# Designs tried in a protein design run: designed miniproteins, single chains, continued (2). Part 111

Each design is a single chain, and the fold is of that chain. pLDDT is the mean over its residues in the fold that is shown.

## One batch from the design tools (miniprotein)

Design m7853
Fold by ESMFold2-Fast:
Structure m7853 (fold): chain A 75 residues (1-75)
Amino acid sequence: SEGLELLERAVLALPPHLQAHLLALLRGDAPDDVIAKFLLSTLDVSDEELLLIAELFRRDPEATRRHIEAVLEAS
């Protein structure tokens, strides 16, 4: 998925302290809206790319959360 590949690159481009904070939010079962707001405020991506990421969360929030967690745990 183009959106998942974009999300992977954007998340891995975050500073280490923000990656650690995001992983802590995911592991602490933070609500989907908290995760989404964190991403929208921290990811250094275009408005068009933010819309693609927002659409991933709208379509399947659980799969999107698992994907981010897997990417962060592998890095």
Scores: mean pLDDT 84

Design m7854
Fold by ESMFold2-Fast:
Structure m7854 (fold): chain A 95 residues (1-95)
Amino acid sequence: SLEEAAEEAVKGALESVEGGVKGAEKLAKVLPKDVGDAMVLGVKSAENGGDAAAAILALLDTVDPELARRLAEEYGEEIIEKGGPAGAALVRAMM
């Protein structure tokens, strides 16, 4: 459930910020409330899908660092390509 929801959220974000918001809202239902709320807010504040995906991974890392690192390894290059410098730096720190 958590792994599937997290991967869907990252994939959604890489398509669009709106896709990231929808994915983060679903993922938030299986996260601690404070983490889920912060994740949705972070994704909504993103200017592009890469930064939205980076925000999802940064907050996921606080709950499940192993899953966050695995997703950063799998999707990190695309997040860096689509994101700004801040999102790229966050993802590189997890790889």
Scores: mean pLDDT 86

Design m7855
Fold by ESMFold2-Fast:
Structure m7855 (fold): chain A 96 residues (1-96)
Amino acid sequence: EEEEVRRLEEETKEASPEEVRELIIEYVREKYGEEYAEIVEKIAREAEKKVGPEFGAWAAAGAAAVIQAEHKTKSAEEIEEILRERLEKLLAEMEK
């Protein structure tokens, strides 16, 4: 766990936003499985299309954090809804 997190940090420091997004999606796939990885990819792509690659990478990180916190108590479907709501709320705040 610590070695994987450290490797991700090292790669994130010099990586492009697109590379950071892909690294986070791969981490989620390995730790939580394909279903959760697909959710992170969907949320990150939505964020990226609306704001840009940096926001896509940030959204991927946020999605991974929610999955880590909630995957034991919530279904993948419920987590996707939570992430979609949070993304929409953040986009609304940014338009102020």
Scores: mean pLDDT 77

Design m7856
Fold by ESMFold2-Fast:
Structure m7856 (fold): chain A 73 residues (1-73)
Amino acid sequence: SEEALRLIEKGKELFEKGDYEKAAELFSQARDIARREGDSTLEKQALLNLGRAYFKLGDKEKAIDLFQEALAL
């Protein structure tokens, strides 16, 4: 999806600026869109970026769960 890809790119920009909470919101939206559309490649990308954002927010357990979910795709 063009929408999911745009959300991932916008999320990456926010992540680089240190806006981890907003980045996580966009990566979460991208994940949901990619899942709905059956795009496992974009879902994996969104999950990996979402995990990185949660790791930066201090939620290491959630980050590990998200990374494991991405690796299972």
Scores: mean pLDDT 90

Design m7857
Fold by ESMFold2-Fast:
Structure m7857 (fold): chain A 65 residues (1-65)
Amino acid sequence: SSLPVDTAVAKVSVTASALGVDPEWLARLLGVGPDSETKKGPLLLRRVGRDASREEIERAARELR
């Protein structure tokens, strides 16, 4: 049983909410696992801003890996 998904989702939930996207999708896109540093979420939001399109979010998230 995999609770790691819930932990990863929680780590990006604030950023996902601010961007209006699915937190599970964002966690996978950023490569955030249960033991990962949460800095990728805030860095992504700083890079793209709150009004970013899904395509802009995807591009910036790939650069943050």
Scores: mean pLDDT 72

Design m7858
Fold by ESMFold2-Fast:
Structure m7858 (fold): chain A 75 residues (1-75)
Amino acid sequence: MGPGEKEFIERLRQETYDTVYELLKQGKYEEAKAFLQKVRDLLKELRPLLPQRAYDALLKAVEDAYKEAVAEVAA
């Protein structure tokens, strides 16, 4: 995977984390879930245009970011 691909995945992870973390801090749990679902739906729509490895990496980055934000707010 090239540096640009790694940068894009990391950026998507960071933006997902920041958005979800801010919403969870405000008690907006439904909005946080809706945001995650919107990102998942977008990735699913792009799935036929992506190599399997790229789709898997993007989906994992987004889901890991959400789990990390939830764990940090819950702590």
Scores: mean pLDDT 81

Design m7859
Fold by ESMFold2-Fast:
Structure m7859 (fold): chain A 72 residues (1-72)
Amino acid sequence: SKELEELERRYKRFSELNKAETVEQIDELIEKARKENAPERDILVLEAMKAFKEGDYERARQIAERIRALRE
């Protein structure tokens, strides 16, 4: 049941990310994810999308490379 609850929380997180239109909304999602002790991969995905929204494509690329290095 705990694994299912974590999976549902992760699903909701990315659903909310898909609806986020501003950097501010993504920052709120990052803060919530950190409070929920989200997997590092989830937090990095949120941070990459924030960088992309800010037009910092180099930072987004670097974060994406870090995500690829994670074994999850």
Scores: mean pLDDT 81

Design m7860
Fold by ESMFold2-Fast:
Structure m7860 (fold): chain A 77 residues (1-77)
Amino acid sequence: SDEELRREARELEREFRERVAAARTVDELLAVGRESQRRFGELILRTTNPALREELVQRAERMMAELRAKLAELKAA
């Protein structure tokens, strides 16, 4: 189950980065952010392992930081 959650998290991170890279507008990027936050939140709620939960939270925070950086880039253009 922990190994399955880590696999799903890795797949979501890859999809997230692909979609962030493809986004050309603020609205597109915000849509990616909402969907990714919802899906990753569901993974975090599924774990009963405190160490894995902490790992997943840190991964989600890193993803949100990447989203914010891209959002700032698009707004500056």
Scores: mean pLDDT 85

Design m7861
Fold by ESMFold2-Fast:
Structure m7861 (fold): chain A 89 residues (1-89)
Amino acid sequence: MTPEQEEAIRYAERLARILEERGLAEVTGFEVTEEGTVVLEFVNTRDGARGTVTITKEMVVEIEAESEEARRVVREAIREVAEEEREEK
């Protein structure tokens, strides 16, 4: 596993943890592709909308969701991950 793949996986794990701990979403799938892309599948707890977050080894984050509420929830979790990374210095 490359350092870039490890970073993407670690980011995805933190995102999944925040989504679940905050009760924002239920993580229903977690897949790592051969290219090192992480695909996170979730269900928003507020409206039941499904979504996916794709994190590439280049740390490009793509969000696809059935509702704006589900998309907003992921953006909030991404912000919390960024705050945790700043404290990890």
Scores: mean pLDDT 79

Design m7862
Fold by ESMFold2-Fast:
Structure m7862 (fold): chain A 90 residues (1-90)
Amino acid sequence: MKKAEEHLKKARIALQKASDALQAGDFETAVKYAEEAAKHAREAIKSGDRKLQLEGVRIAMALLALGMEAELQGKTDVAEKLFNLAREVA
């Protein structure tokens, strides 16, 4: 479980960096960190642990929230990428 827990930790760090970049208007960096968060969340979920699966769903919900923020900023292409990443995790 140590490897899956490390993936969850990395997913949370990447998610925070994606949020920070989005708030700064750095949409390219926001998408890169969101992709990193989704990748690590998927690896944590693959462990089969129910708790890690629930935490992965929480990351997917956070990616949906970032997509909504991008849409409100008029960045439809960025929002679509974030929504697709959330769907890939869930």
Scores: mean pLDDT 85

Design m7863
Fold by ESMFold2-Fast:
Structure m7863 (fold): chain A 75 residues (1-75)
Amino acid sequence: SMEDIEKLKKMVENLRKLLEVIRQAEAEGKPDAEIERMRRAARHGIDLLQKAVEKYNAPDEIKAEIERLRAELDA
């Protein structure tokens, strides 16, 4: 449904914000354990999103954005 697609877009937006928080924490010299915990949470969120895009047959634009988030996290 359109509501499911909008929810997926919001989840992508929230994950991008989490990646920004992680980058800021790294720049501020936060403890490695705290950064690793946030990175694991982000990876889990990306995995859930990939499963959801398969379930809802989401547009390729959303799939591409999720792959970009994964690449940014793994960089």
Scores: mean pLDDT 84

Design m7864
Fold by ESMFold2-Fast:
Structure m7864 (fold): chain A 69 residues (1-69)
Amino acid sequence: GPSEERRRRAERRLRGVIRAAQVYLETGVGDPQALIDRGREALEEGRRHGVPQQLLDELEQQIQQIEEQ
Protein backbone atom coordinates (compact mmCIF):
# COMPACT_ATOMS: atom_id res chain seq x y z
CA GLY A 1 0.00 0.00 0.00
CA PRO A 2 1.01 3.70 -0.03
CA SER A 3 2.65 3.52 3.44
CA GLU A 4 4.81 0.54 2.44
CA GLU A 5 5.74 2.25 -0.86
CA ARG A 6 6.74 5.46 0.99
CA ARG A 7 8.80 3.41 3.48
CA ARG A 8 10.67 1.63 0.64
CA ARG A 9 11.34 4.97 -1.09
CA ALA A 10 12.61 6.53 2.16
CA GLU A 11 14.78 3.45 2.81
CA ARG A 12 16.31 3.62 -0.69
CA ARG A 13 17.11 7.32 -0.22
CA LEU A 14 18.63 6.67 3.21
CA ARG A 15 20.76 3.75 1.92
CA GLY A 16 22.01 6.01 -0.90
CA VAL A 17 23.16 8.63 1.62
CA ILE A 18 24.82 5.90 3.74
CA ARG A 19 26.85 4.80 0.67
CA ALA A 20 27.86 8.40 -0.15
CA ALA A 21 28.85 9.03 3.50
CA GLN A 22 30.93 5.81 3.56
CA VAL A 23 32.81 6.95 0.40
CA TYR A 24 33.45 10.37 1.97
CA LEU A 25 34.68 8.90 5.28
CA GLU A 26 36.99 6.42 3.47
CA THR A 27 38.32 8.69 0.66
CA GLY A 28 37.56 12.35 1.52
CA VAL A 29 35.66 12.61 -1.81
CA GLY A 30 32.42 14.59 -1.63
CA ASP A 31 30.94 17.67 0.01
CA PRO A 32 30.63 17.12 3.80
CA GLN A 33 28.01 19.86 4.29
CA ALA A 34 25.84 18.50 1.45
CA LEU A 35 26.10 14.99 2.98
CA ILE A 36 25.09 16.31 6.43
CA ASP A 37 22.10 18.18 4.93
CA ARG A 38 20.99 15.20 2.78
CA GLY A 39 21.51 12.85 5.74
CA ARG A 40 19.38 14.95 8.10
CA GLU A 41 16.59 15.07 5.48
CA ALA A 42 16.82 11.29 4.90
CA LEU A 43 16.69 10.62 8.68
CA GLU A 44 13.60 12.84 9.11
CA GLU A 45 11.82 11.15 6.17
CA GLY A 46 12.93 7.69 7.38
CA ARG A 47 11.57 8.31 10.89
CA ARG A 48 8.23 9.53 9.45
CA HIS A 49 7.82 6.43 7.24
CA GLY A 50 9.13 3.71 9.59
CA VAL A 51 12.53 2.88 8.10
CA PRO A 52 14.33 0.24 10.29
CA GLN A 53 16.02 1.73 13.37
CA GLN A 54 19.34 -0.01 12.49
CA LEU A 55 19.59 2.02 9.24
CA LEU A 56 18.63 5.26 11.03
CA ASP A 57 21.34 4.61 13.66
CA GLU A 58 23.96 3.85 10.97
CA LEU A 59 23.33 7.11 9.08
CA GLU A 60 23.15 9.15 12.33
CA GLN A 61 26.56 7.76 13.39
CA GLN A 62 28.06 8.63 9.97
CA ILE A 63 26.69 12.20 10.11
CA GLN A 64 28.15 12.64 13.61
CA GLN A 65 31.57 11.44 12.35
CA ILE A 66 31.45 13.90 9.42
CA GLU A 67 30.40 16.79 11.75
CA GLU A 68 33.37 16.00 14.07
CA GLN A 69 35.86 16.72 11.24
Scores: mean pLDDT 88

Design m7865
Fold by ESMFold2-Fast:
Structure m7865 (fold): chain A 61 residues (1-61)
Amino acid sequence: EKEELLKQLEEALERLPLLDDEAAEILTKKLIEAAKTLGIEVDESLSPKEQLEQAIEKLKA
């Protein structure tokens, strides 16, 4: 659901500074895959933080 994914994206964004780069990439990839199932396209060449920010912005629009 859109609301649940939004919460997960916001939580992931808060957790990113506490994660290793590898863990951050894995978490971000999982959430971006979920966003794609809802029709949200994100530039995967960006950093994990920027990918999560784009997904949140597009979900709120």
Scores: mean pLDDT 80

Design m7866
Fold by ESMFold2-Fast:
Structure m7866 (fold): chain A 56 residues (1-56)
Amino acid sequence: MKAAEEAARAGEEGNPNKMATILLEAGASSEDASRAAQVAHKGGDALEAAREALEK
């Protein structure tokens, strides 16, 4: 999933706002996008979080 990979990369680069925006544009809810960005910001698995946000 290109969107999940791009979102995860943004989060890993320390840009949680960009990660959330990419997930929202890909169809994630604002709540799911925010949770994924928070996981990445805390040093968690950004790619797994991005995938879960898109799958709901």
Scores: mean pLDDT 80

Design m7867
Fold by ESMFold2-Fast:
Structure m7867 (fold): chain A 81 residues (1-81)
Amino acid sequence: HMSAQQQQLDDLIDQFRAALRALVRAEAARRGWSDDQVQAALDSIDDAINRILADTSSLSQAIQRLQQLLRDVQARLAALA
């Protein structure tokens, strides 16, 4: 039951993580952050993703929420350009 949904969720998380990484890099470059600052930001993002997953009870809801967040990140990244 969970295999197909887990695969889809995992793929979505991977794409979300990639988008966040790009956002962090763009922000760091703009603000002149040091490598240490970037590392801390990446660590915080990973923790946030885990928290979101823990907060959602249903896989379906988690997928929908991640899709919405991905759109938000994409929009913010575009606005920063």
Scores: mean pLDDT 78

Design m7868
Fold by ESMFold2-Fast:
Structure m7868 (fold): chain A 97 residues (1-97)
Amino acid sequence: AAEEINEAVEEFRPVALEMAETRGASMAEAMEAFARRLEEEGRLALAELVRLRLEALRARQAGDREALRAHLLRLADLYEEMGLHESAAALRAQAAE
């Protein structure tokens, strides 16, 4: 679980650097492209995590507090399933705001 997340972070690093030159809407597009690549590679659990982060980002941009909370709680559940208890607790705290 931890190794898979580290791999996703490493694969996302070039995308994050490209995003540093472009802000706002292109961040959502980069995350969507990354999720599709993970799905094509059969890395479905990581793809779901990236898609939920994208949905949380879109909900935040739309001001949809209920949708944002729901997506953050689902992300926390996935992190807990992966054994990332500290990260899950942080997401639950964020959802409570």
Scores: mean pLDDT 70

Design m7869
Fold by ESMFold2-Fast:
Structure m7869 (fold): chain A 83 residues (1-83)
Amino acid sequence: SREAILEGLRRLAERAAEVSPLLAEVAELALEASLAREAGDEARVAELAARAEELEKQLTEEEKKLLDELLAEEAAALRARLA
């Protein structure tokens, strides 16, 4: 459901904030992009994607790996809640 997806993205943002402010900003952009897609705001989705791409260039390889791990964990938790 939409609520379960948004809750998962909020949890991701909270966990990322405990690691670094940059990871928190990337996670927050993912949440905003999800909300913009729900609203059909393609221009906003494109704007947020461009911002995420710029911030991703600033992430270290370790931070990118950690972000991927956090995303995978929240995705697994979401699947468990929907089952």
Scores: mean pLDDT 75

Design m7870
Fold by ESMFold2-Fast:
Structure m7870 (fold): chain A 87 residues (1-87)
Amino acid sequence: SALEEAEKLKEEIEKIIKETLEKLKATDDRVQQLRIWTEKFQEIVKILDKLKEIYDETKSEEMKKILEETEKLVAEFEREVRERLEK
């Protein structure tokens, strides 16, 4: 179902966020940190775009909530990465 597909996409984003934060913590090389963030953020954006497509096709309130929750997770992830890279 579309709901199951959306939940799976959200879980994929959560996994990428966790793996990315672990990789960033494992290196002090700023160039490598920027490369990791850029590559992983591009992956997240592609998955988020798929989730937006599911919402656009379904227009369901449940899909909107999953999308909004996922967008909030991505925004919090960007904030954490920014704070880490500014130090």
Scores: mean pLDDT 85

Design m7871
Fold by ESMFold2-Fast:
Structure m7871 (fold): chain A 81 residues (1-81)
Amino acid sequence: SLVDELVAETARLAREAGLSSGERALLLTLTHEMALAVENNDEEALQKNKEVMRQLAAERPELAPVIEAILARVEAAKAAL
């Protein structure tokens, strides 16, 4: 499924970036919520979770490259529907 694919890709990106288990869990949860929003055409839920991701990147600039890669994949998945 789209959810499984995006969650697996996020897990790989977070592992390769050397993120902690807590950071990985947070990004996986947000990715899962965004992927569900894309599948359900729930624009409000998608924008809410994207905003949480952007706030996290602003608060923790070291996470920004991974967050940007995740957001790009979510947008690409949405465009392919």
Scores: mean pLDDT 87

Design m7872
Fold by ESMFold2-Fast:
Structure m7872 (fold): chain A 91 residues (1-91)
Amino acid sequence: MKYLVTITLEGIKPEDAEKAAEIARKIAKEFTGKEPKVEVDKETGTVTIEFYAESEELAKGLGEAIGFNIQVEIKLETGVEPEVKVEVKEV
């Protein structure tokens, strides 16, 4: 059984979107040991990160920990705190 974790970051300045995506990719990789899927929409200031986890508990725990760490790092680097949404889906 696999769980898809989707972390959505909103409210990022368009000029900071690539930097936010790099931060997100790095943090997700550090926590999971795997390269996440990262999508960037510079026009809307949205960054979406996707990865898989083997259990619901691990999916929720990783999603919360990764999401929080990404939010903190983006705020420190850009001066803006993004809105973070975490969704877990069984696949």
Scores: mean pLDDT 86

Design m7873
Fold by ESMFold2-Fast:
Structure m7873 (fold): chain A 95 residues (1-95)
Amino acid sequence: DEEENKRLVERGKELAEEAIRLAREAIRYAKQGDIEKAKEKLLEAEISLGMALIVRGILKKFGMASDEELAEIDKLIAEAQRLIAEAKALIAENE
């Protein structure tokens, strides 16, 4: 079902974008010295990224997304992973 496939692609993008947003918030809080809030946002970012990876895996396994749609999701996942790594490094420096 093309409509169901489109909804799952959009969900994968939303989850990866949410991980990016939350990781940026974690970085912001870490830079402000609010390490407790930074850790909270980092955990939320990691959960959202984990969900995005599961959705991406389903889309690939069942042929529910084009190569172009998977590449878009993979770009968002890669940015989320990079920002999460940056947040982790900043939290470690400020503990």
Scores: mean pLDDT 92

Design m7874
Fold by ESMFold2-Fast:
Structure m7874 (fold): chain A 62 residues (1-62)
Amino acid sequence: MIPEEKLIKLAKLELEDPNGEAPLKYYLDYLEISEEEFWELKAYFLNLPEEERKKLKEKAKK
């Protein structure tokens, strides 16, 4: 199961890097996950309804 804390951290990174210009290693180091776990996390996040992604981004402002 994908932990909510990692989804919130990913949402924070997406807010800080909206154009996806940061290298993959920066995301992996920040999230403390492997590349395989990152692609699972990102796929899960992108498959969420837009409303749920918005809620995660609001939580990321904490």
Scores: mean pLDDT 77

Design m7875
Fold by ESMFold2-Fast:
Structure m7875 (fold): chain A 97 residues (1-97)
Amino acid sequence: SNKEDALKLLQEVAAEIRKNKKKAKKKTKSGLSIEFNSYEDFDDFIAKLHDLAGELLKNPNTPKEKIEERIEELSKTYNVSKEVIELLIEKMIETRK
C-alpha cells in the first residue's frame, strides 16, 4: 500500500532523527523522499502535518486547490515529497475517523 509505504518511510526517518537529534534522510525506489536537515524541522513538520489533517477533517469541503497549495508549501519548506504528504494526510484522516 502506498499509504503504508509513506507511513513506514516517516517512521524510519522519525526513529533515526529522534535517536541522533540532528538530521535524517530516506528515499524509496518509487521516488518517495523525506530529508530533514534538523530535529526542529522534523518536529515542526509533524505538528503542521497534524494541524492540516485536523483542519481537513473539520472542513471536508476545503477546495482541492487550497489543499494542493498547503501540501506544496509543506513539501518545499521541509524537503518532503508532495506524494508523501498527500499519503500521510489521507492515512491520518482515516485514523481519526
Scores: mean pLDDT 83

Design m7876
Fold by ESMFold2-Fast:
Structure m7876 (fold): chain A 62 residues (1-62)
Amino acid sequence: SAQVHREYRAQLARLSAQASEEMKKASTLPADQKRQVLAQITDKVFQALLELQKWMQKRLEE
């Protein structure tokens, strides 16, 4: 259990760091593309979080 929680937190930290960098890069885009790209990044992060939640739930249901 402790190992699963450590792995989950590590993956969350990596996703957060990656999302922050992608958001910063997107914020430098022309206005016409900025909002669309930011929305896409947000959606990808949301989907990745859902997959992490499913992964953790599966690992805990032994």
Scores: mean pLDDT 81

Design m7877
Fold by ESMFold2-Fast:
Structure m7877 (fold): chain A 96 residues (1-96)
Amino acid sequence: SAPPLPPRKTTLTVNIHLVPKQEVSEEEMKKAQEDYEKALKEALSMKPGESVSGSAIFYDEEGNFWKVNVTFEMGEDNVLHVTRDIYTSSIPEDLL
């Protein structure tokens, strides 16, 4: 029989930060989106000791600012550590 693949473990840390509304250009939002999509693709093929990060920026229907930073770190133990830092000008009551 083939040797069993070690189970991939993932840890998730989520931090929420209330910040003043930021004004961001369409060009900066597009660049962030492209960098974010690249980070997600790179995260699928990470080796132990590697890390990738990206940011997504958007405004909701009420005009509230949102920025999500994601960091993926593959530990030497093959544990994937995912950190999401959410920066928003309005925290939904459901998250309090």
Scores: mean pLDDT 77

Design m7878
Fold by ESMFold2-Fast:
Structure m7878 (fold): chain A 100 residues (1-100)
Amino acid sequence: DALVERVAEALRELGLSDELVERVAEVVRKSKSIAETLRNIREWLVANGMITDEQAAVLEEVIRMVEEGRSIEEVIAWIEENHGHDYFMQMVAAILRSFA
């Protein structure tokens, strides 16, 4: 799947472990939409204590923007302007770029 390969490559370039890259790739394979992909990733990360409450809230806002029909380009720009220093949000932006 070309999309799954693009996501995996983008995350590897950000320095994620092969284990985390494969987990995200599995979520992308199983999801029906960008919003569903992000929701499934968020739920998995929260359940495993891998992100802060603040990061979880920011990701929920990103999911809301995607569901409301904002362009992927606009959502990525918002992340980079407001949360560009957060490594986790850089990963989210990379996943979104893979769908564009």
Scores: mean pLDDT 77

Design m7879
Fold by ESMFold2-Fast:
Structure m7879 (fold): chain A 92 residues (1-92)
Amino acid sequence: SMAETIRFATRNDDGSISEVVTVPEELQPKIRELFERLAEAVEAGDKEKVKEVLRELGLDESLVELLEQAVKEDKEAIEKLTKEFIKQIKKW
């Protein structure tokens, strides 16, 4: 548990890693709390709380619809969402 680092990865069709980005060490605790809050809000179906956490992450509120699709195990939605998180992490 103490060795668990937050990172995001996209994969090619052959299963190889296309891109991987690690959240900066200084931001790890803050981002972990925000992702836990995001997961809880999504599970609760609370769109306003999802939007609030997305704003705190510096992400577009329009991603709330993509998150709703991702919880239904839509692989395309999960891949698109992962790419948006990677773009934001690169700006931190």
Scores: mean pLDDT 73

Design m7880
Fold by ESMFold2-Fast:
Structure m7880 (fold): chain A 102 residues (1-102)
Amino acid sequence: SPLEEVRRLLEEMLTASPEGAYGNAQRILGILYAHPELAPEVARLIEETLKRTKDPVVKRMLEVLIETARELAATDPADEAARRAIIAKASDELDAILEEAL
């Protein structure tokens, strides 16, 4: 299940290295692109994970993911150009967070 995979990826991010958390965050973006209908539930899971996050780098990555999920939830699923632009922006923001952490 894509939603069960998101839950697993988020749990792994809580104890991951910056590189590991980045990899999981990019995989969550891929799931959101493939399954835009899951965006509201994914946003809720990220919000719960943020409350449990201690690492400031992981917290910044999760903040990018929750904003992205909320934007996708508000976007027409048929607007592929808008969805692609939202995901691309999020991916670039995750790249910047990882570069700053190294």
Scores: mean pLDDT 90

Design m7881
Fold by ESMFold2-Fast:
Structure m7881 (fold): chain A 63 residues (1-63)
Amino acid sequence: MAVGVGRAGDSVAVVEVEGDEVKVTLSGSGDEAEKRAAAGEALGQVYEKDPEGALIALKKLQA
């Protein structure tokens, strides 16, 4: 399992990847753009640990 945590403004995103399973948790009071930026940062951290899982997560989030 790979886990990334991103922050943008007052928003926090946690991305968890376990094989082909992806869970994204968004929290905080930021707008939609800040929440998406936080998710992007979390995905970047996952990519450092599990680049294949991060690419699967990115494809699922864009589909």
Scores: mean pLDDT 75

Design m7882
Fold by ESMFold2-Fast:
Structure m7882 (fold): chain A 98 residues (1-98)
Amino acid sequence: LEEVKDELGKLLEEAFQEIVKIRKEHPNTPEAQERIREIFAKLKEKVLEILKKMGVTDEQIEKANEYLDKAEKAMLEGKIDEAKRIFVEFFKDIFPVK
């Protein structure tokens, strides 16, 4: 569990840092929004693959999708603190159980 949490935390942190950099360099441009969507699409795929390998339930996979969609929306709106809060809630809700 600890190794998986560390791997997911690193993936989320790296994606978050990339998105923050894009937002600073190209705020509210269509190109920046498309790049953010691409980053979240790749992140979502990797996170869901890891969760499935852990044997989490379909309900937990659905919740993970909801958190990632909310975080994507917050980042697209420039609500960086809200996106960070969503990631914290994701870890608390998904990872107290398998």
Scores: mean pLDDT 75

Design m7883
Fold by ESMFold2-Fast:
Structure m7883 (fold): chain A 56 residues (1-56)
Amino acid sequence: SITTFAKNFAKKAFEEGLTTEVDLKYNAEYILNLTGDQIAKDIFVNYYYELVEQSK
């Protein structure tokens, strides 16, 4: 599913050291272009921030 894909992409980006707003923006744009789905982009961004918060 798109939700599973977006969450897995967020987890991979987090594990690979994506930590800046610029990197987040480019990865979000990549997902939007790949899926054509704004919801997939939003899931990616929100889940990425959840991972950041949980790592504190």
Scores: mean pLDDT 76

Design m7884
Fold by ESMFold2-Fast:
Structure m7884 (fold): chain A 87 residues (1-87)
Amino acid sequence: MEAALEKAEEAGREVGREEAALPALSEEEAEEAVERFREFLLTRVPEEKAEELAELLRRFLEAHRAGDAEAAAEAAGELGRLMAEIQ
């Protein structure tokens, strides 16, 4: 169990590092992306989990806009780990 979650976290961090090299989304685009992600999650998971995942995506996008690649990778890794926990 833990090993699978750790792999999901590492995969998320790698994706986050790659995405952080791309141009940052505008504030409006980031808000729209977070809202669409939250709506998608609400069809799959309880509201509490959807909010946690949406918060991590928001943190990733904010860190990416700030140019903080490490913070963006950390948020993406945590997002990947939490998504793996949802089964």
Scores: mean pLDDT 73

Design m7885
Fold by ESMFold2-Fast:
Structure m7885 (fold): chain A 91 residues (1-91)
Amino acid sequence: MRMRAWEIEDGEVVRELVRDISNLDALRITLIGLALDAVLTGKEIEVELEGLSPEQARELAALAEKVGKNFGLETEVEIEGDTVRIVLKPK
């Protein structure tokens, strides 16, 4: 699956990251790292993942909400076909 992530400050993209993710375990570690970056920088992070099965999309949505909650972030998740969009906001 392919991941694109953007760090957003005052509505502007300040950093972009693109990665190919091999499995959900690698994705979990990557999301934890992004959540930590959001907490440490105070910046919003938007993540898009494509090439997901319906089962992977549901697992990713649940994982993103859990990771966001654990880090005290406001988390928004949207599923569109084989694509999942996640927004992590420091609060």
Scores: mean pLDDT 81

Design m7886
Fold by ESMFold2-Fast:
Structure m7886 (fold): chain A 90 residues (1-90)
Amino acid sequence: SDEAIEAISLGAVLAGEGKLEEAVETLLKGVPSMSRETAEALARAAHLVAKTNSQEAGDALGEAAGYAAKGDDEKALEYAEKAIELAEKA
């Protein structure tokens, strides 16, 4: 939904700024199908990607956001965790 896409975009911006708790709350309010685990992983991934400038980590974060917007919580978590791993290796 448009609301889910907006919440994911705002959550990513907040997380990139280091506002991880606000990012998690924004994601959970805007994406009703999202688990807290996925919201925390997405916020952490967005924060790390913003700091590392890794294209591979950014691509994985984009995939995670896409799955989150579709309501696929399991795949959103998978790709968020992949983005974290790639960003930590950069």
Scores: mean pLDDT 87

Design m7887
Fold by ESMFold2-Fast:
Structure m7887 (fold): chain A 113 residues (1-113)
Amino acid sequence: SEEEKRQEVIALLEKIKSYVEKMLDLFKKYNGPKSLIETLKKALEEVDKAIEAVRAGNYDEALKHLEEFKKLLSQAYLGARLFLPEDVVKEFEKIVDEIIELTSRAEKLLREM
């Protein structure tokens, strides 16, 4: 049903939030630039806006917020590689890969609704 797909999308987006929070924890632990931390905070806000759009049945709006989220995530990823230690970069890349997979699954479901 549409309601089951909506709940699945929300669950995927909540899991994306948990991974972005793990990225924020890594950035804070390794004294990342404040601008980069603010970029990840904006990325979290875009995921929250996508969740609210899904709850309201505004699936096209949710897709637009996920597009902005991906742009912010890309900026954070490029910046992180410049200051994180090599061993931590591998952990960070694993988190980014998980977020990309979850985002793709959410976008596919939203486009089918």
Scores: mean pLDDT 89

